# Designed miniproteins, single chains, continued (3): the designs that were tried, part 92

Each design is a single chain, and the fold is of that chain. pLDDT is the mean over its residues in the fold that is shown.

## One batch from the design tools (miniprotein)

Design m11183
Fold by ESMFold2-Fast:
Structure m11183 (fold): chain A 103 residues (1-103)
Amino acid sequence: MQPLLGIALFEAAKRGLTLTPETVGEIIKDYLLNFLKSLDASEEQLKEAERLMEEIVKDPFNKEALRKLGELIIKVAQEKIEKYGETPATRLALRLGERIKEG
């Protein structure tokens, strides 16, 4: 959770928003979806990520949703590596996905 919380805090500060659980969830969702788009995630992968994020916002301790989201992020990063090679962004995505999977 610390990496996602750090992203939410940074984006909230940038937007001048008060941090509520709902605001944090929306900021994390927006950030992750834009990050996955930058990694050339498909529309189907983006819809699944949004669905999983909505489940996690409702229950932050949903281990199955966290595992599936982490696996999805890893898969998107691996697909980009196969096409274009490894970048700092793909390394970040792999680390983020593994940490989210651990819950």
Scores: mean pLDDT 75

Design m11184
Fold by ESMFold2-Fast:
Structure m11184 (fold): chain A 84 residues (1-84)
Amino acid sequence: SAEIEKIIEEMRKKVEEIIGKEAGEIFEEIARLLVKNKNKPLDEKEVEELHELLAKFIDLAVKEGVEGEKVRELLDELVKKIEE
């Protein structure tokens, strides 16, 4: 969906501004797995990949001094916008 692509692009830019470019790239990968899960349940490999991406995203945010609450807000906003 063009609408979902726009959401991913806008939120990636926001993440890049707050945490950095690498976190933005990982955030987009997380978003794409969440979109896939909406249409068909993720397989075991994809669930593991999502878990690894989430851990790396959190680590990058911590390294950049970003509060855990802000990380949760960004992820919650992504989930909400994908479910809409």
Scores: mean pLDDT 85

Design m11185
Fold by ESMFold2-Fast:
Structure m11185 (fold): chain A 84 residues (1-84)
Amino acid sequence: MKKEIEELIERLKELLIEAGVPESFAESIAETLRELAEEKDPLRKEILYGVAMLALGVLGAVGLPEDVLEELRRIVDEIYELSK
């Protein structure tokens, strides 16, 4: 995995924990993003991206602040682009 992607995943995990997401759920999202970053099959990569974005959508529905969600979505998009 590229160091830049690892740093983005750790930043995303820190933001989730700071926002009150339990560490186990933050780690589950981080693991999905690590799988996304290493996935070479285009379809599986799109599915993993979709899973990550759906997870953020669920966190928004349960009350995560929109400013935090916007930053998290930006990080996921950057990881996806860097992993192509």
Scores: mean pLDDT 86

Design m11186
Fold by ESMFold2-Fast:
Structure m11186 (fold): chain A 87 residues (1-87)
Amino acid sequence: GAEEAARAALEAGLALTEEASDPKASAASIAGEALRAIGEALHTSLLGGQELGVEAVEKALEYGKEKGADKLGLTGLEGAIELARAG
């Protein structure tokens, strides 16, 4: 489901942060934001919102991976939370 896909995207992102110079702090921050996004998706109970949230998380983590921009990944997770709430 959408939550499962979001978790998979988080795991992929965390695996990439392990290559960074200080992956522990980045991993913890990303994990917290992703769990919050997953919680919001579950709370909205709207399939469209959950799908949008998952897509945003996946794109943000993938883009962060390619650019090495941790803050972009976190911003993307915040966007996923807002999309999940909007529906």
Scores: mean pLDDT 51

Design m11187
Fold by ESMFold2-Fast:
Structure m11187 (fold): chain A 100 residues (1-100)
Amino acid sequence: MIEATEKDIEEAKKAAESKEKIKEILKTYELGLQAQAALALEAGEEMSEAAREAAERALATHTREELERLVEEGRRALGILKALDDLGQNEKLEEVAKEM
């Protein structure tokens, strides 16, 4: 399990003030997942057809260094999302996700 760091909690408190900040965090997390799938595909890992199509698009549009950066940014975004959950902001997170 990924635990929220003190920095993630502080960033989550700031993000809780704005739905747009939460939306950008969710977007960063989704991009990180796509980048992780792209690196897994390059490593020869088996995946679903939908995941493979997303991974192939990410590989076509990003360099390896950009993909590695997106994975790291997505990991930080997940920590912030976990901190938002811990702060009781689940309803706001669900509302923003539904608006995407």
Scores: mean pLDDT 76

Design m11188
Fold by ESMFold2-Fast:
Structure m11188 (fold): chain A 92 residues (1-92)
Amino acid sequence: KAEELVKEILALTSEYLRLRLEDPTVTPRMEELAAKIEELLEKMSEEAKELLEKIVAEILAELEPEARATAAGDQAAVRALAARIAERLAAR
């Protein structure tokens, strides 16, 4: 089902973002996650794409105040936003 594919993409993306926040170097696990996410994105039907876009839009709307903080180019604010995105992706 489209929902199952989207959930897997969200879970893998959440893990990838968390790892990237912890270590600035690309690890084999990060490469594995990126490759798997890419494979799943290629398999997406129109229904899965619409569902993913809806979930991403909902997360971005919830994090709008944090997103505004990144407009000044503050790297700490960008990292904080990425961490919150990872948290919200994992919760879906």
Scores: mean pLDDT 74

Design m11189
Fold by ESMFold2-Fast:
Order: sequence, then C-alpha cells, then structure tokens
Structure m11189 (fold): chain A 75 residues (1-75)
Amino acid sequence: DEAKVIEDLAEFLVKTLGLPEAEARRYAKLLVEKGRERYPDLPLEEIAARIVRELLEALTTEPDPRAAVEAVLAR
C-alpha cells in the first residue's frame, strides 16, 4: 500500500529529522516516486528501506535535514 509507505516515511521524517508534518508528507511522496524510478524492480517496502538507509548515510555528511533529503532526491 503506497499510502501506508508514504505515511510511515513521513512519520520517520517528522520524528527523526524534526520536519513539519506537511513538509514531511510532501518529501515522503517525492522520495517514494524517485525510489520507484531508481529501483523499478523492487517492492515498495524494499524501496522505502533503501530510502531510509540513503537518508541516514546523507546525514553523516549533511547535518541539515532538508539538505539531506534534497541530496537523496538529486541522486
């Protein structure tokens, strides 16, 4: 269920990165859409897991949460 995956990712962005809920939902949708483009053969749950991992990796070099999300989207 794409809506559930987007909601779970948005909650991660709110709780872990401190993003406002509306902004987190917008970013979560964009990240899932980008993930589908990059990993067309993977199920949604696997795409979400890879996005979370990529965000955590980006945060090791970019402490600003918005910049970290934008870096993952630019890949």
Scores: mean pLDDT 82

Design m11190
Fold by ESMFold2-Fast:
Structure m11190 (fold): chain A 74 residues (1-74)
Amino acid sequence: MSKEEIRQLNKELLDLIVKKIEEKGPEAHRRILKAMFEASLLPEEERNKKLREFQDSLFKEAVDEILKEIQKAL
Protein backbone atom coordinates (compact mmCIF):
# COMPACT_ATOMS: atom_id res chain seq x y z
CA MET A 1 0.00 0.00 0.00
CA SER A 2 1.10 3.58 -0.62
CA LYS A 3 2.00 5.90 2.28
CA GLU A 4 -1.04 8.06 1.48
CA GLU A 5 -3.46 5.10 1.65
CA ILE A 6 -2.08 4.07 5.07
CA ARG A 7 -2.44 7.65 6.33
CA GLN A 8 -6.08 7.85 5.23
CA LEU A 9 -6.91 4.44 6.77
CA ASN A 10 -5.28 5.55 10.03
CA LYS A 11 -7.33 8.77 10.05
CA GLU A 12 -10.59 6.88 9.47
CA LEU A 13 -9.75 4.39 12.23
CA LEU A 14 -8.92 7.21 14.66
CA ASP A 15 -12.19 8.97 13.79
CA LEU A 16 -14.16 5.79 14.54
CA ILE A 17 -12.35 5.29 17.86
CA VAL A 18 -13.04 8.91 18.88
CA LYS A 19 -16.71 8.54 17.92
CA LYS A 20 -17.06 5.40 20.05
CA ILE A 21 -15.45 7.10 23.06
CA GLU A 22 -17.73 10.14 22.57
CA GLU A 23 -20.84 7.91 22.50
CA LYS A 24 -19.89 6.63 25.97
CA GLY A 25 -19.04 10.25 26.90
CA PRO A 26 -20.54 10.80 30.39
CA GLU A 27 -19.62 7.33 31.73
CA ALA A 28 -16.12 7.38 30.19
CA HIS A 29 -15.50 10.90 31.52
CA ARG A 30 -16.52 9.91 35.08
CA ARG A 31 -14.30 6.83 34.92
CA ILE A 32 -11.34 8.96 33.80
CA LEU A 33 -11.93 11.48 36.61
CA LYS A 34 -12.13 8.69 39.22
CA ALA A 35 -8.95 7.04 37.91
CA MET A 36 -7.10 10.38 37.94
CA PHE A 37 -8.24 11.12 41.49
CA GLU A 38 -7.13 7.68 42.71
CA ALA A 39 -3.81 8.02 40.84
CA SER A 40 -3.15 11.40 42.50
CA LEU A 41 -3.12 9.60 45.88
CA LEU A 42 -0.37 7.22 44.70
CA PRO A 43 3.44 7.78 44.60
CA GLU A 44 4.82 9.45 41.45
CA GLU A 45 6.10 6.22 39.85
CA GLU A 46 2.86 4.29 40.37
CA ARG A 47 0.72 7.29 39.35
CA ASN A 48 2.22 7.43 35.85
CA LYS A 49 1.97 3.65 35.43
CA LYS A 50 -1.72 3.53 36.41
CA LEU A 51 -2.60 6.43 34.10
CA ARG A 52 -0.82 4.67 31.22
CA GLU A 53 -2.59 1.37 31.91
CA PHE A 54 -5.95 3.16 32.08
CA GLN A 55 -5.34 4.87 28.71
CA ASP A 56 -4.32 1.53 27.18
CA SER A 57 -7.48 -0.18 28.51
CA LEU A 58 -9.79 2.55 27.15
CA PHE A 59 -8.12 2.35 23.73
CA LYS A 60 -8.33 -1.46 23.66
CA GLU A 61 -12.03 -1.45 24.64
CA ALA A 62 -12.89 1.06 21.89
CA VAL A 63 -10.92 -0.89 19.25
CA ASP A 64 -12.54 -4.19 20.33
CA GLU A 65 -16.04 -2.71 20.01
CA ILE A 66 -15.28 -1.31 16.54
CA LEU A 67 -13.91 -4.69 15.42
CA LYS A 68 -17.00 -6.45 16.78
CA GLU A 69 -19.31 -4.10 14.84
CA ILE A 70 -17.31 -4.52 11.62
CA GLN A 71 -17.43 -8.32 11.99
CA LYS A 72 -21.20 -8.23 12.59
CA ALA A 73 -21.74 -6.01 9.51
CA LEU A 74 -19.77 -8.45 7.35
Scores: mean pLDDT 71

Design m11191
Fold by ESMFold2-Fast:
Structure m11191 (fold): chain A 70 residues (1-70)
Amino acid sequence: MPEIQRVSSQDAAQALQSRGLSPEEATRLAQEALSGPVGSTATGVAADGSRIAVTRLDENTVAVVSVPAP
């Protein structure tokens, strides 16, 4: 089951880093998700090949999920 982590928009980059993204990539993905309307999703790839998705849930909250490589 994919583990979905709900975090504040301020903590999004740190949550993404904990999933294996670099600080630069984590910040970029958080900004992409937060720049769009509610439901906007940004995706990146961690060093191990896992796909990381971040989705804007509301003004101040995002969901972070890791998806295994296909």
Scores: mean pLDDT 78

Design m11192
Fold by ESMFold2-Fast:
Structure m11192 (fold): chain A 64 residues (1-64)
Amino acid sequence: VNAKDLPEEKIREALVKAGIPEEVARKAARAIAAGDAKGLLEALKDPELAEKASLAISELQAKS
C-alpha cells in the first residue's frame, strides 16, 4: 500500500495509539478512508478526541 493511500486499518491503529477509544477510532478511520467529513465530525464530537485524532493522522502522514 502506498503512503498516500492510507488504509483504514493503519488509520485506526494510529488513532488507538493516540488514546482514542477503539469504537470511535473505527468510525473515524472509516470516515477518513471514505472522505466523509460529516461522518468524521460525528465520530469525533469530543473536541479532545478530535485534537488527538488530528495529531495522530499528521504524525502517521509524516512517517510515510
Scores: mean pLDDT 73

Design m11193
Fold by ESMFold2-Fast:
Structure m11193 (fold): chain A 61 residues (1-61)
Amino acid sequence: MKVGVDAFTKKIKELTDKSKKLTEEGKKDPSKRKVYMDEAKKYEKEAKDLEDTLKTGIDSV
């Protein structure tokens, strides 16, 4: 276990939660659906990139 893993996990969770919230807002407001969905996709991509970094063991510290 590394202290850095906790920070990465927390960041991934924050990005995932933001993405989910934006997706829900987009479903509630069809007029802004595209804007919220685009933002949600950006946060999902960032979260995935962080998850991939952890899984591949590229974190050498």
Scores: mean pLDDT 74

Design m11194
Fold by ESMFold2-Fast:
Structure m11194 (fold): chain A 92 residues (1-92)
Amino acid sequence: EEEYLKKLAAKFDTNGDGKLDEEEAIKFVRFILDHIDTDRDGTLSTTEGIERFAYLAFDTNGDGKVTDEEILKAIKDGRIKKVFGVDLSKYM
């Protein structure tokens, strides 16, 4: 699971320097939240409950929305590492 997330993060490294900038990191997290099971054709992931939990973990405003600012905060304060087991701040 952690290994899969690390490999996926590498696909968002568009400049190939081995690090994610803030825009790439936000895009990666949004991709994970929206499309955890990318191999499924038009079906929701069997981990839908985990997806919902992840959104709630990042939504610091409690408004049911995950903003780019909240994603960056979650990367920097360790919530991404806690939820997904991958410390994205190390890749930025």
Scores: mean pLDDT 59

Design m11195
Fold by ESMFold2-Fast:
Structure m11195 (fold): chain A 80 residues (1-80)
Amino acid sequence: GDKVDLVIKSDDGSSILLDAILVSKSGNTFIIEISDDFDLSILKSILNKNGVSCSSKTFTVSGKLDGNTITANVSNVKCV
């Protein structure tokens, strides 16, 4: 799959860069796979830093694919 430079931003301006690959593309829908080394504790740390302890929150996610910037909102992050 094609390499994607994925950035997750929180409301405090902090960001994290993740390695990802493009699995499939259908119209305006992109399915990407984050590296096996991605630890969900990083997302929990971002939530906690913003004063949001382990609740579902929407993040702004952006990436670059073939020189184009793609942006999406990610929701339904659960801390169980």
Scores: mean pLDDT 57

Design m11196
Fold by ESMFold2-Fast:
Structure m11196 (fold): chain A 68 residues (1-68)
Amino acid sequence: SALLEEAKKRLEEAKKKGDKDAVGIYEALIQAIENRDRVIALNALKEAEKLGDKEAAELARKILESLK
């Protein structure tokens, strides 16, 4: 899916930057998509919001909407 490919792309960029917090969020979002797990996606959204990562939070919201 487009959301899975976007999450994978952002994970690789986060790894290149050494951003361990972003790596954790994008790994969780990939797992949420693959397992259709809304709880994992919601926890990733909360973490992104706490970190002020607006880009990760927006992707997490789109993933949550797709898992309805």
Scores: mean pLDDT 88

Design m11197
Fold by ESMFold2-Fast:
Structure m11197 (fold): chain A 69 residues (1-69)
Amino acid sequence: SYRRSLEGALSNEDPEISLSMIRMIGSVALLDPDKKVREEAAKAFEEILPSAPPEIAEVLKEYIEKLRK
């Protein structure tokens, strides 16, 4: 699930790898032609947002906006 993938990314000890994983997850979700799948991804990003460091939180917010446009 998107939430589990994002939690895995945030638990990574290397912030560069964590950020790379989040960008990969967001990009895969954006490529999905099903708007419902993109909305599910956006909700997963919102649910993980409170536990993210500020730098990662900004990237999560960017993907939430892109997934919902």
Scores: mean pLDDT 80

Design m11198
Fold by ESMFold2-Fast:
Structure m11198 (fold): chain A 63 residues (1-63)
Amino acid sequence: KSKLASEASAKYILGVGYEAEAEILRKKLKEGSEEKMEEEVQKKLELSKKYLEEGKKLMEETE
């Protein structure tokens, strides 16, 4: 019960962290175009989505 909530919280924090990193890179791309940064943005958005989905599923299991 408590362990699932903690794991869901940890995955949610990871997902939000990757989303924030992607936003920072997106801002840098707007102000200067770096092709490598676009690939990094996509990778971080994918990781964010993965961890947010995993956290959401764990929250559903907590019920």
Scores: mean pLDDT 74

Design m11199
Fold by ESMFold2-Fast:
Parts: structure tokens; sequence; C-alpha cells
Structure m11199 (fold): chain A 65 residues (1-65)
């Protein structure tokens, strides 16, 4: 498995755990699904890390409500 695939798998597993307990609005869910799709399509570790940061920021914002 490539470094990119390994990083992607780890970030997705972590995000799935957080998302399973999170109550998102339909708008937040649509935005989240778009970001996850981008993360799944990302081809570099840098892109994966940047998208994971954006998703985590959205999750943190939703959790702080």
Amino acid sequence: MSATERVRAAELARLRARLASLDLSPEERQQMEGLIAALEAATTVEEIAALARQINALVDRAESR
C-alpha cells in the first residue's frame, strides 16, 4: 500500500468515527460528503492532509454547537 493510500485510510477511519456520533444539518452533511469525496479522489499526501484539516474544522464547528 502506498503512503498516500495509508494516510487516506487512516484519516477516513478517524473521520468516520467522529461522524458516526455527530448530528449534522442537511447543508453540513452535503458539504461534508463533498469534502469526503474530494479526499477519496486526492492523489497526494499533501492534498489528503489539507482536506482532512478542512473536514476536521467543520466537524469541530458542528460539535461546538
Scores: mean pLDDT 78

Design m11200
Fold by ESMFold2-Fast:
Structure m11200 (fold): chain A 59 residues (1-59)
Amino acid sequence: SRALQALQLIDEMGVEKLSLSQAKEIAEQVGLDPQVITDYLKEKGVETLSKAELVNLLS
């Protein structure tokens, strides 16, 4: 699944919180539109997202 693939990529990066650029890179690799990440961060008013938040966007 996209969520499982993303978890593996995040684990390889060794990060718990992802910047916009890091999250967009993972999104592109798992076949999610990177704009989804940009829109999510704008809607929430945050600059970073957690591993769990990214996985939820991919579910």
Scores: mean pLDDT 80

Design m11201
Fold by ESMFold2-Fast:
Structure m11201 (fold): chain A 79 residues (1-79)
Amino acid sequence: AVVDALVAEVKKAYTDNGLEVDGKDLHLVLGLVYGIPQDVKFGDTDGRQIVLDQFRAKLAALGLDAAATEAEIKKQLNA
């Protein structure tokens, strides 16, 4: 599935960049995988939310339900 491939790419991006699989680095990894602008401060809740909002917009452009896709990514990252 698209989400399974997405989670695999996210996990690989963590590993390839020597990062721990930790929620606070998720916005950086999403930026690397999907080319989301990284002009926001890392480690801050606000920065993470801005990146997630842009990710939702890109998912909508692909015809995917952003909320369901986000929930599935978070579920699989926590497993």
Scores: mean pLDDT 60

Design m11202
Fold by ESMFold2-Fast:
Structure m11202 (fold): chain A 56 residues (1-56)
Amino acid sequence: KVSLLVARLVGLGLRAIADEDKEAVEKVLQTMKDFDSSPPSDQAKVLEEGIKEIEK
């Protein structure tokens, strides 16, 4: 579900900010931007790919 993926991404963003991990923060922001720009049919995939990249 998109809502669970958004919650996961927000959690990763908060962790990155707390850790002062600028690279992770940039990846979270880019994923949010891609999500916002994506049609509803692609939103879940964009979030899944972004989360996967951030959790490297």
Scores: mean pLDDT 79

Design m11203
Fold by ESMFold2-Fast:
Structure m11203 (fold): chain A 63 residues (1-63)
Amino acid sequence: SELDELYQGFLELAKLLAIAKAEEFGKPESIEVEVINGETVRVTAKIGEEEHVVEVSFPNPYK
C-alpha cells in the first residue's frame, strides 16, 4: 500500500541518516543496524577499538 511504501521510505532515510551520523566519528570497520519499536533506528559503529551508538527516530505514517 502507499502507507507501507511511505513507511519503508522513512525507515530507509532514517537508516542512511543514522549511518551518516555514526561516520562523523570516523570511518567504521563494522556497522550494525537495528530497528527498535518500529520508529527508531539504532546504528552501532566500530571505529578502531571504540563503539559509537547513534539513534534516529522517524515518523510513523500510520499515525
Scores: mean pLDDT 81

Design m11204
Fold by ESMFold2-Fast:
Structure m11204 (fold): chain A 63 residues (1-63)
Amino acid sequence: SSNIEKLLKEAEKALEEGDVLGAEISIGMLYLYLSVNNLELTPEQQERLKELEERIEELKKKK
């Protein structure tokens, strides 16, 4: 859905700007949206979400 795409793009943009908290908020909103609407991500969206979560985890390692 368009809301899924919007939230993924917002998280991607936040990470480009170094805003880890903003990215985490967007991903949290995505999970809430998926749960409330009983929706599943496409394979492409699932891959993007995985990359975002891996990037967040790496940034939070304080390297």
Scores: mean pLDDT 83

Design m11205
Fold by ESMFold2-Fast:
Structure m11205 (fold): chain A 110 residues (1-110)
Amino acid sequence: SDLEELRKYADELIEKIKKEKPENVVTARYILNLILDLYERGEISKEEAKQLMEAVYIVATIDNDEEAEKRAKELGIKKETYYRAKSIYYQLKGDFKKAVEYQKLYDKEK
């Protein structure tokens, strides 16, 4: 099923994050589970879920904001999707200033 494919993809991303940035695994897993829940409820499409998951991986593994944004663009991730993932990630990390900045960028791109 599509849900099983997305769950497998989330697990693959978590294994990569464990290797590259183990300190971010708990936060990334939480967000990936939120994305899976949104998809299961029919609130987002499979394609939107995949793009959000990929954005979470980028945000969790690339510390430099400019490099992370460039990588998201190279992979065809929409700016709104990237900014949404970034905002949620910083909120969970307690960086409320960055979370608000990225939430404003997300709202502008919608």
Scores: mean pLDDT 87

Design m11206
Fold by ESMFold2-Fast:
Structure m11206 (fold): chain A 100 residues (1-100)
Amino acid sequence: MLQQLQQQISQDPNNSQAWYNLGLYYLSQGNYDQAISYFQQSIDIDPNNSDSWYMLGTAYFRQGNYDQAISYYRQSISVSSGGQRNLTQRQLDMLLQLKS
């Protein structure tokens, strides 16, 4: 799986979805620093990719960096609509509850 994702990026480095999938792989391995780097690359290519903003927030949340998680969840909400916005809003509300 990882080798296929790296090959996709080598063939098309502007494939925002491939960078997002690479971030998901490293997030699943507990490598939050690598996951953050790859989600950041995804949003650098497509800043309207609400899923990448959401997962960037989730990676920071898993590191215990709640201020960054809140910031990125808000960014995900600002560029999302429908079900994704509702999901991210619920995560943000939960985080704000923990900070109060």
Scores: mean pLDDT 82

Design m11207
Fold by ESMFold2-Fast:
Structure m11207 (fold): chain A 73 residues (1-73)
Amino acid sequence: MLTLRGRGGELEEALRRAIEAGQGLPVGMEVKYDENGKPVEGTVTLDPRATEEELREVQRRLEEEAEERRAKL
């Protein structure tokens, strides 16, 4: 299990690299947003034993948060 931390763009790039390297799928994510609804900092946990269901759950939660932020702007 691997935990990645960073600000938005850097975190996304690190996550992409880790997935490409076969270090697992994102199973947990916490993101802090600025007043414009942009991700400022975040933490992503990767697990090589993650199931597709767990991945879908995380994606759903992220999309819901992003949509909520977008709707308020």
Scores: mean pLDDT 66

Design m11208
Fold by ESMFold2-Fast:
Structure m11208 (fold): chain A 62 residues (1-62)
Amino acid sequence: GERDAEAARRAAEEGDATGAAASAYEAWKNGHGTKEQAVRAVEAAARGDAEGAAEYAIESAK
């Protein structure tokens, strides 16, 4: 929910791709967003794509 979305947004503002991806994964575990969005966020972070990871993380946290 909202808490995970806020955490993802904060990580994105700080350029923390790993933190953003972690927020997406936690949101999915708690029943928010889709598994695909969480996986996309993790894959983007692994590639060093902080902006992409942040976008998927925010979507997953909804």
Scores: mean pLDDT 70

Design m11209
Fold by ESMFold2-Fast:
Structure m11209 (fold): chain A 67 residues (1-67)
Amino acid sequence: KINEAILEAMKIMEEEGASAEKITAVAIRAIGLELDGASLEEVLREIARLAEELGMRRTAAYMRELA
């Protein structure tokens, strides 16, 4: 369910007021990791890290709970 987790992260980032550019950057990184064979937990941790860096605290917290 990596694709569902990515979609939910994008929705929460949008709710937090993230720009389309920021949301797209996080989605591209997450999809790239999945294509490189990363586990669900690895993808969730990277999304959380990027969301935290971008100030998207709700997204980061949500993704950490799923990891």
Scores: mean pLDDT 80

Design m11210
Fold by ESMFold2-Fast:
Structure m11210 (fold): chain A 91 residues (1-91)
Amino acid sequence: AEEELEKAIKLGQEGIEAFQAGKYEEALKLLEEAREHAEKALEELGEDNPVASGVLANILYGLSLVYEKLGKEEEAKKLLELAREYAARAK
C-alpha cells in the first residue's frame, strides 16, 4: 500500500510536469503507470481511503487532460467523470 501510493504520487507528479511541458505522449505513459499504482494502493487500503482516492482522482484528472489534447474526447470525458467521483470520496 505505502510503496504503491509513493510510486503513484511520484509518477503522477512527473506526468503532470510532462503535460505542462507539452510532452503529451510522455505524460500519458507516466500517468497510466501512476494510475496502476494508485488503483493498487486503493485496493490494498480500501475503496473509502481518502488519501488513496485523492491521489487517484488527481491522476485521472491529469489523464483526462492528456486524452483531450490527443483528440480522444470520449475517453477524456469518462476519465474526468471518474476523477470527480474519486475526488468526492477524498473529502
Scores: mean pLDDT 85

Design m11211
Fold by ESMFold2-Fast:
Structure m11211 (fold): chain A 85 residues (1-85)
Amino acid sequence: EAEELISKGLEHVFRYAFFHDEKDLDKAKEYFEKALEIYEKEGNKLGIATSLDNLGYIYEIQGKYEEAEKYRKKADEIYKELGVG
């Protein structure tokens, strides 16, 4: 389920890349937030980091640089702990 939510969020990110509809960013954010909640409940650290990184990317596209930095920093810390990236 959570992995499917990430996939749906990424689909909306790709739609935004072609159509520049802000509603696609809102939808992507919603899917990534739902995936994050599931991964947090499951204790899936890689899933948490991936969801946070994707949320950071959405905030960066929206020009919300402080929020983007916050999310990406959390994701990077988890990736570092896992030896990924």
Scores: mean pLDDT 84

Design m11212
Fold by ESMFold2-Fast:
Structure m11212 (fold): chain A 94 residues (1-94)
Amino acid sequence: SPLQRAIVAHDVEAVKAELDKLKDKSLEEIQREVGGVLQFILAVYESLGKKEAVEAFYKAQIDFAKDPSLDSLSEVERVKYFVLKAVEAIKKAL
């Protein structure tokens, strides 16, 4: 999908634009769309020994779990926010 290609390319602006198009998608559909490609990228970086990129992903996950400002967001909006922050973190760590 265009979103999966944007995630693989680490194109933060394209990721944001494609996530904005998913307004009518269920939580399960969004998680299916993004979860597989994020896990694929993480597995590739782990296999290549890119420890900083892997650590940046997990740090983004911890920061996301601890952010009280996200409590006002729907589950769908929280997932979209996490995907954007995870891609930003990986790109900065590379």
Scores: mean pLDDT 80

Design m11213
Fold by ESMFold2-Fast:
Structure m11213 (fold): chain A 68 residues (1-68)
Amino acid sequence: SSLVSQAQKLYDQGVTAYNNGDLETALDLYTEASRLAKKAIDNGQNVDEAQKLHDDISRNIDKVTADL
């Protein structure tokens, strides 16, 4: 779905930002990716894919917040 695709793109950008040491940018991108993945779940669109992505994003939010 477009929501899952948008969430994946933002998540990938967040991972790149994290690897570059841009923790605040990574957190912002992960937060927006999480919001879109949650919308896909709530709308019943590609729920298994969206749930896995949401879980991956949540783990990386925890990592970024621990590094801040």
Scores: mean pLDDT 88

Design m11214
Fold by ESMFold2-Fast:
Structure m11214 (fold): chain A 70 residues (1-70)
Amino acid sequence: MEEALRAASEAGIAAAKELGDPVTVEALERYPLDPTKGLVEALLRGTPVEKVQAVGRAARAAYEAALAAQ
């Protein structure tokens, strides 16, 4: 479980960096074991919904892949 949450946060951080979204990067780095909390915080701080959705899709894909690999 912890490994899957870390994988989700790492994928989300990578996606946010590609999108040029430092707010989401910072939020996900602060909550590596709670990527949902990081994404919610980024949204509340005014990050565009489109960027948060793209980051969320990357994070969820990594989370599901990590769970399937175990």
Scores: mean pLDDT 82

Design m11215
Fold by ESMFold2-Fast:
Structure m11215 (fold): chain A 85 residues (1-85)
Amino acid sequence: MTLLQQYGQKIVEKYDTDGDGTLTAEELAEAVREEVLPGWPLSDEEILEMAREAVEKFSEDGTLTAEQVPLAISYIATQAVRKLR
């Protein structure tokens, strides 16, 4: 298992409220707020919008697998940095 897969699996395990092994955009937004961008001057709505975009970009069925979660987080972090400039 790669480091990215291990990271994705830990995020899914912590934030997957449905227990289906995948993350919705809402669960991803919570993970990003707590794990990636704590205290950043972004609203929960802005993070959720970026999470929805990431799910649409990387998922095939509207939810993210553990392998897709690190890619989605990287995308959201990049968008967050752009919003602050």
Scores: mean pLDDT 78

Design m11216
Fold by ESMFold2-Fast:
Structure m11216 (fold): chain A 100 residues (1-100)
Amino acid sequence: IIELVKKALKYVEEAIEAAKKKDIEKAIEYAEKALEYIDKVLSVLDTLSTEQQGQINLAKSSVEDAIEKLKKKDIEGAINELEVAKISLERLLKLLEEEK
């Protein structure tokens, strides 16, 4: 579970870096990979708290919005959405690590 969130976070960070370099194709590829891991987190964490579910759902929505903005060449808007996804995944990771 924690490893899936870490992989999603890594791909969001790689998508941000690609977008900053204006490499739209790579930014979309990394964002789509992040979305795959977010979906895996959702599929295995159905017993998550309401707060944890809120963070992963926000991350999913933000990555999906970022992909749409990248397709429209709105790089600045896409970076803003990816930063929201990054913060949400970091908060989820902290919540999961504090449950021990």
Scores: mean pLDDT 81

Design m11217
Fold by ESMFold2-Fast:
Structure m11217 (fold): chain A 71 residues (1-71)
Amino acid sequence: MDLELNEAVSQAVADVSRGRSADQTEQAYNQNRDKLVKDISERTGASESTVRKELDRAMSAVLAHKRAQEA
């Protein structure tokens, strides 16, 4: 269900970005991306390709916001 996928993505993005700069958040995401995709896919039933796209989209938005605040 889209709501469950969106909640899982939002939680994962929040956990990765908590207390970190934009650069630190991007590094942490890159290190954990494949694990997050697999874990969310298994929990929500969404395909790994769909989860990856939604995580990348949400993370891109968070990184853009953090970089704007740090500029």
Scores: mean pLDDT 82

Design m11218
Fold by ESMFold2-Fast:
Structure m11218 (fold): chain A 63 residues (1-63)
Amino acid sequence: SELERLREAAEERAERLAKNASYLLGTPATGSVKEVTEESAVIEITTALGTLTTLWTAATLLG
């Protein structure tokens, strides 16, 4: 389903965002998908400095 594809894309994006945050901050970071709809996904990036909540559209995640 499209929802499953978006969830998979969101999980991949969360991993990449965590890696980029870790690189930029010089501190460990983790990414997790908190919410997925057919239109968007909510991804949280947790760092030693705090948690950042981001919103990604299906168009951005799937192309």
Scores: mean pLDDT 83

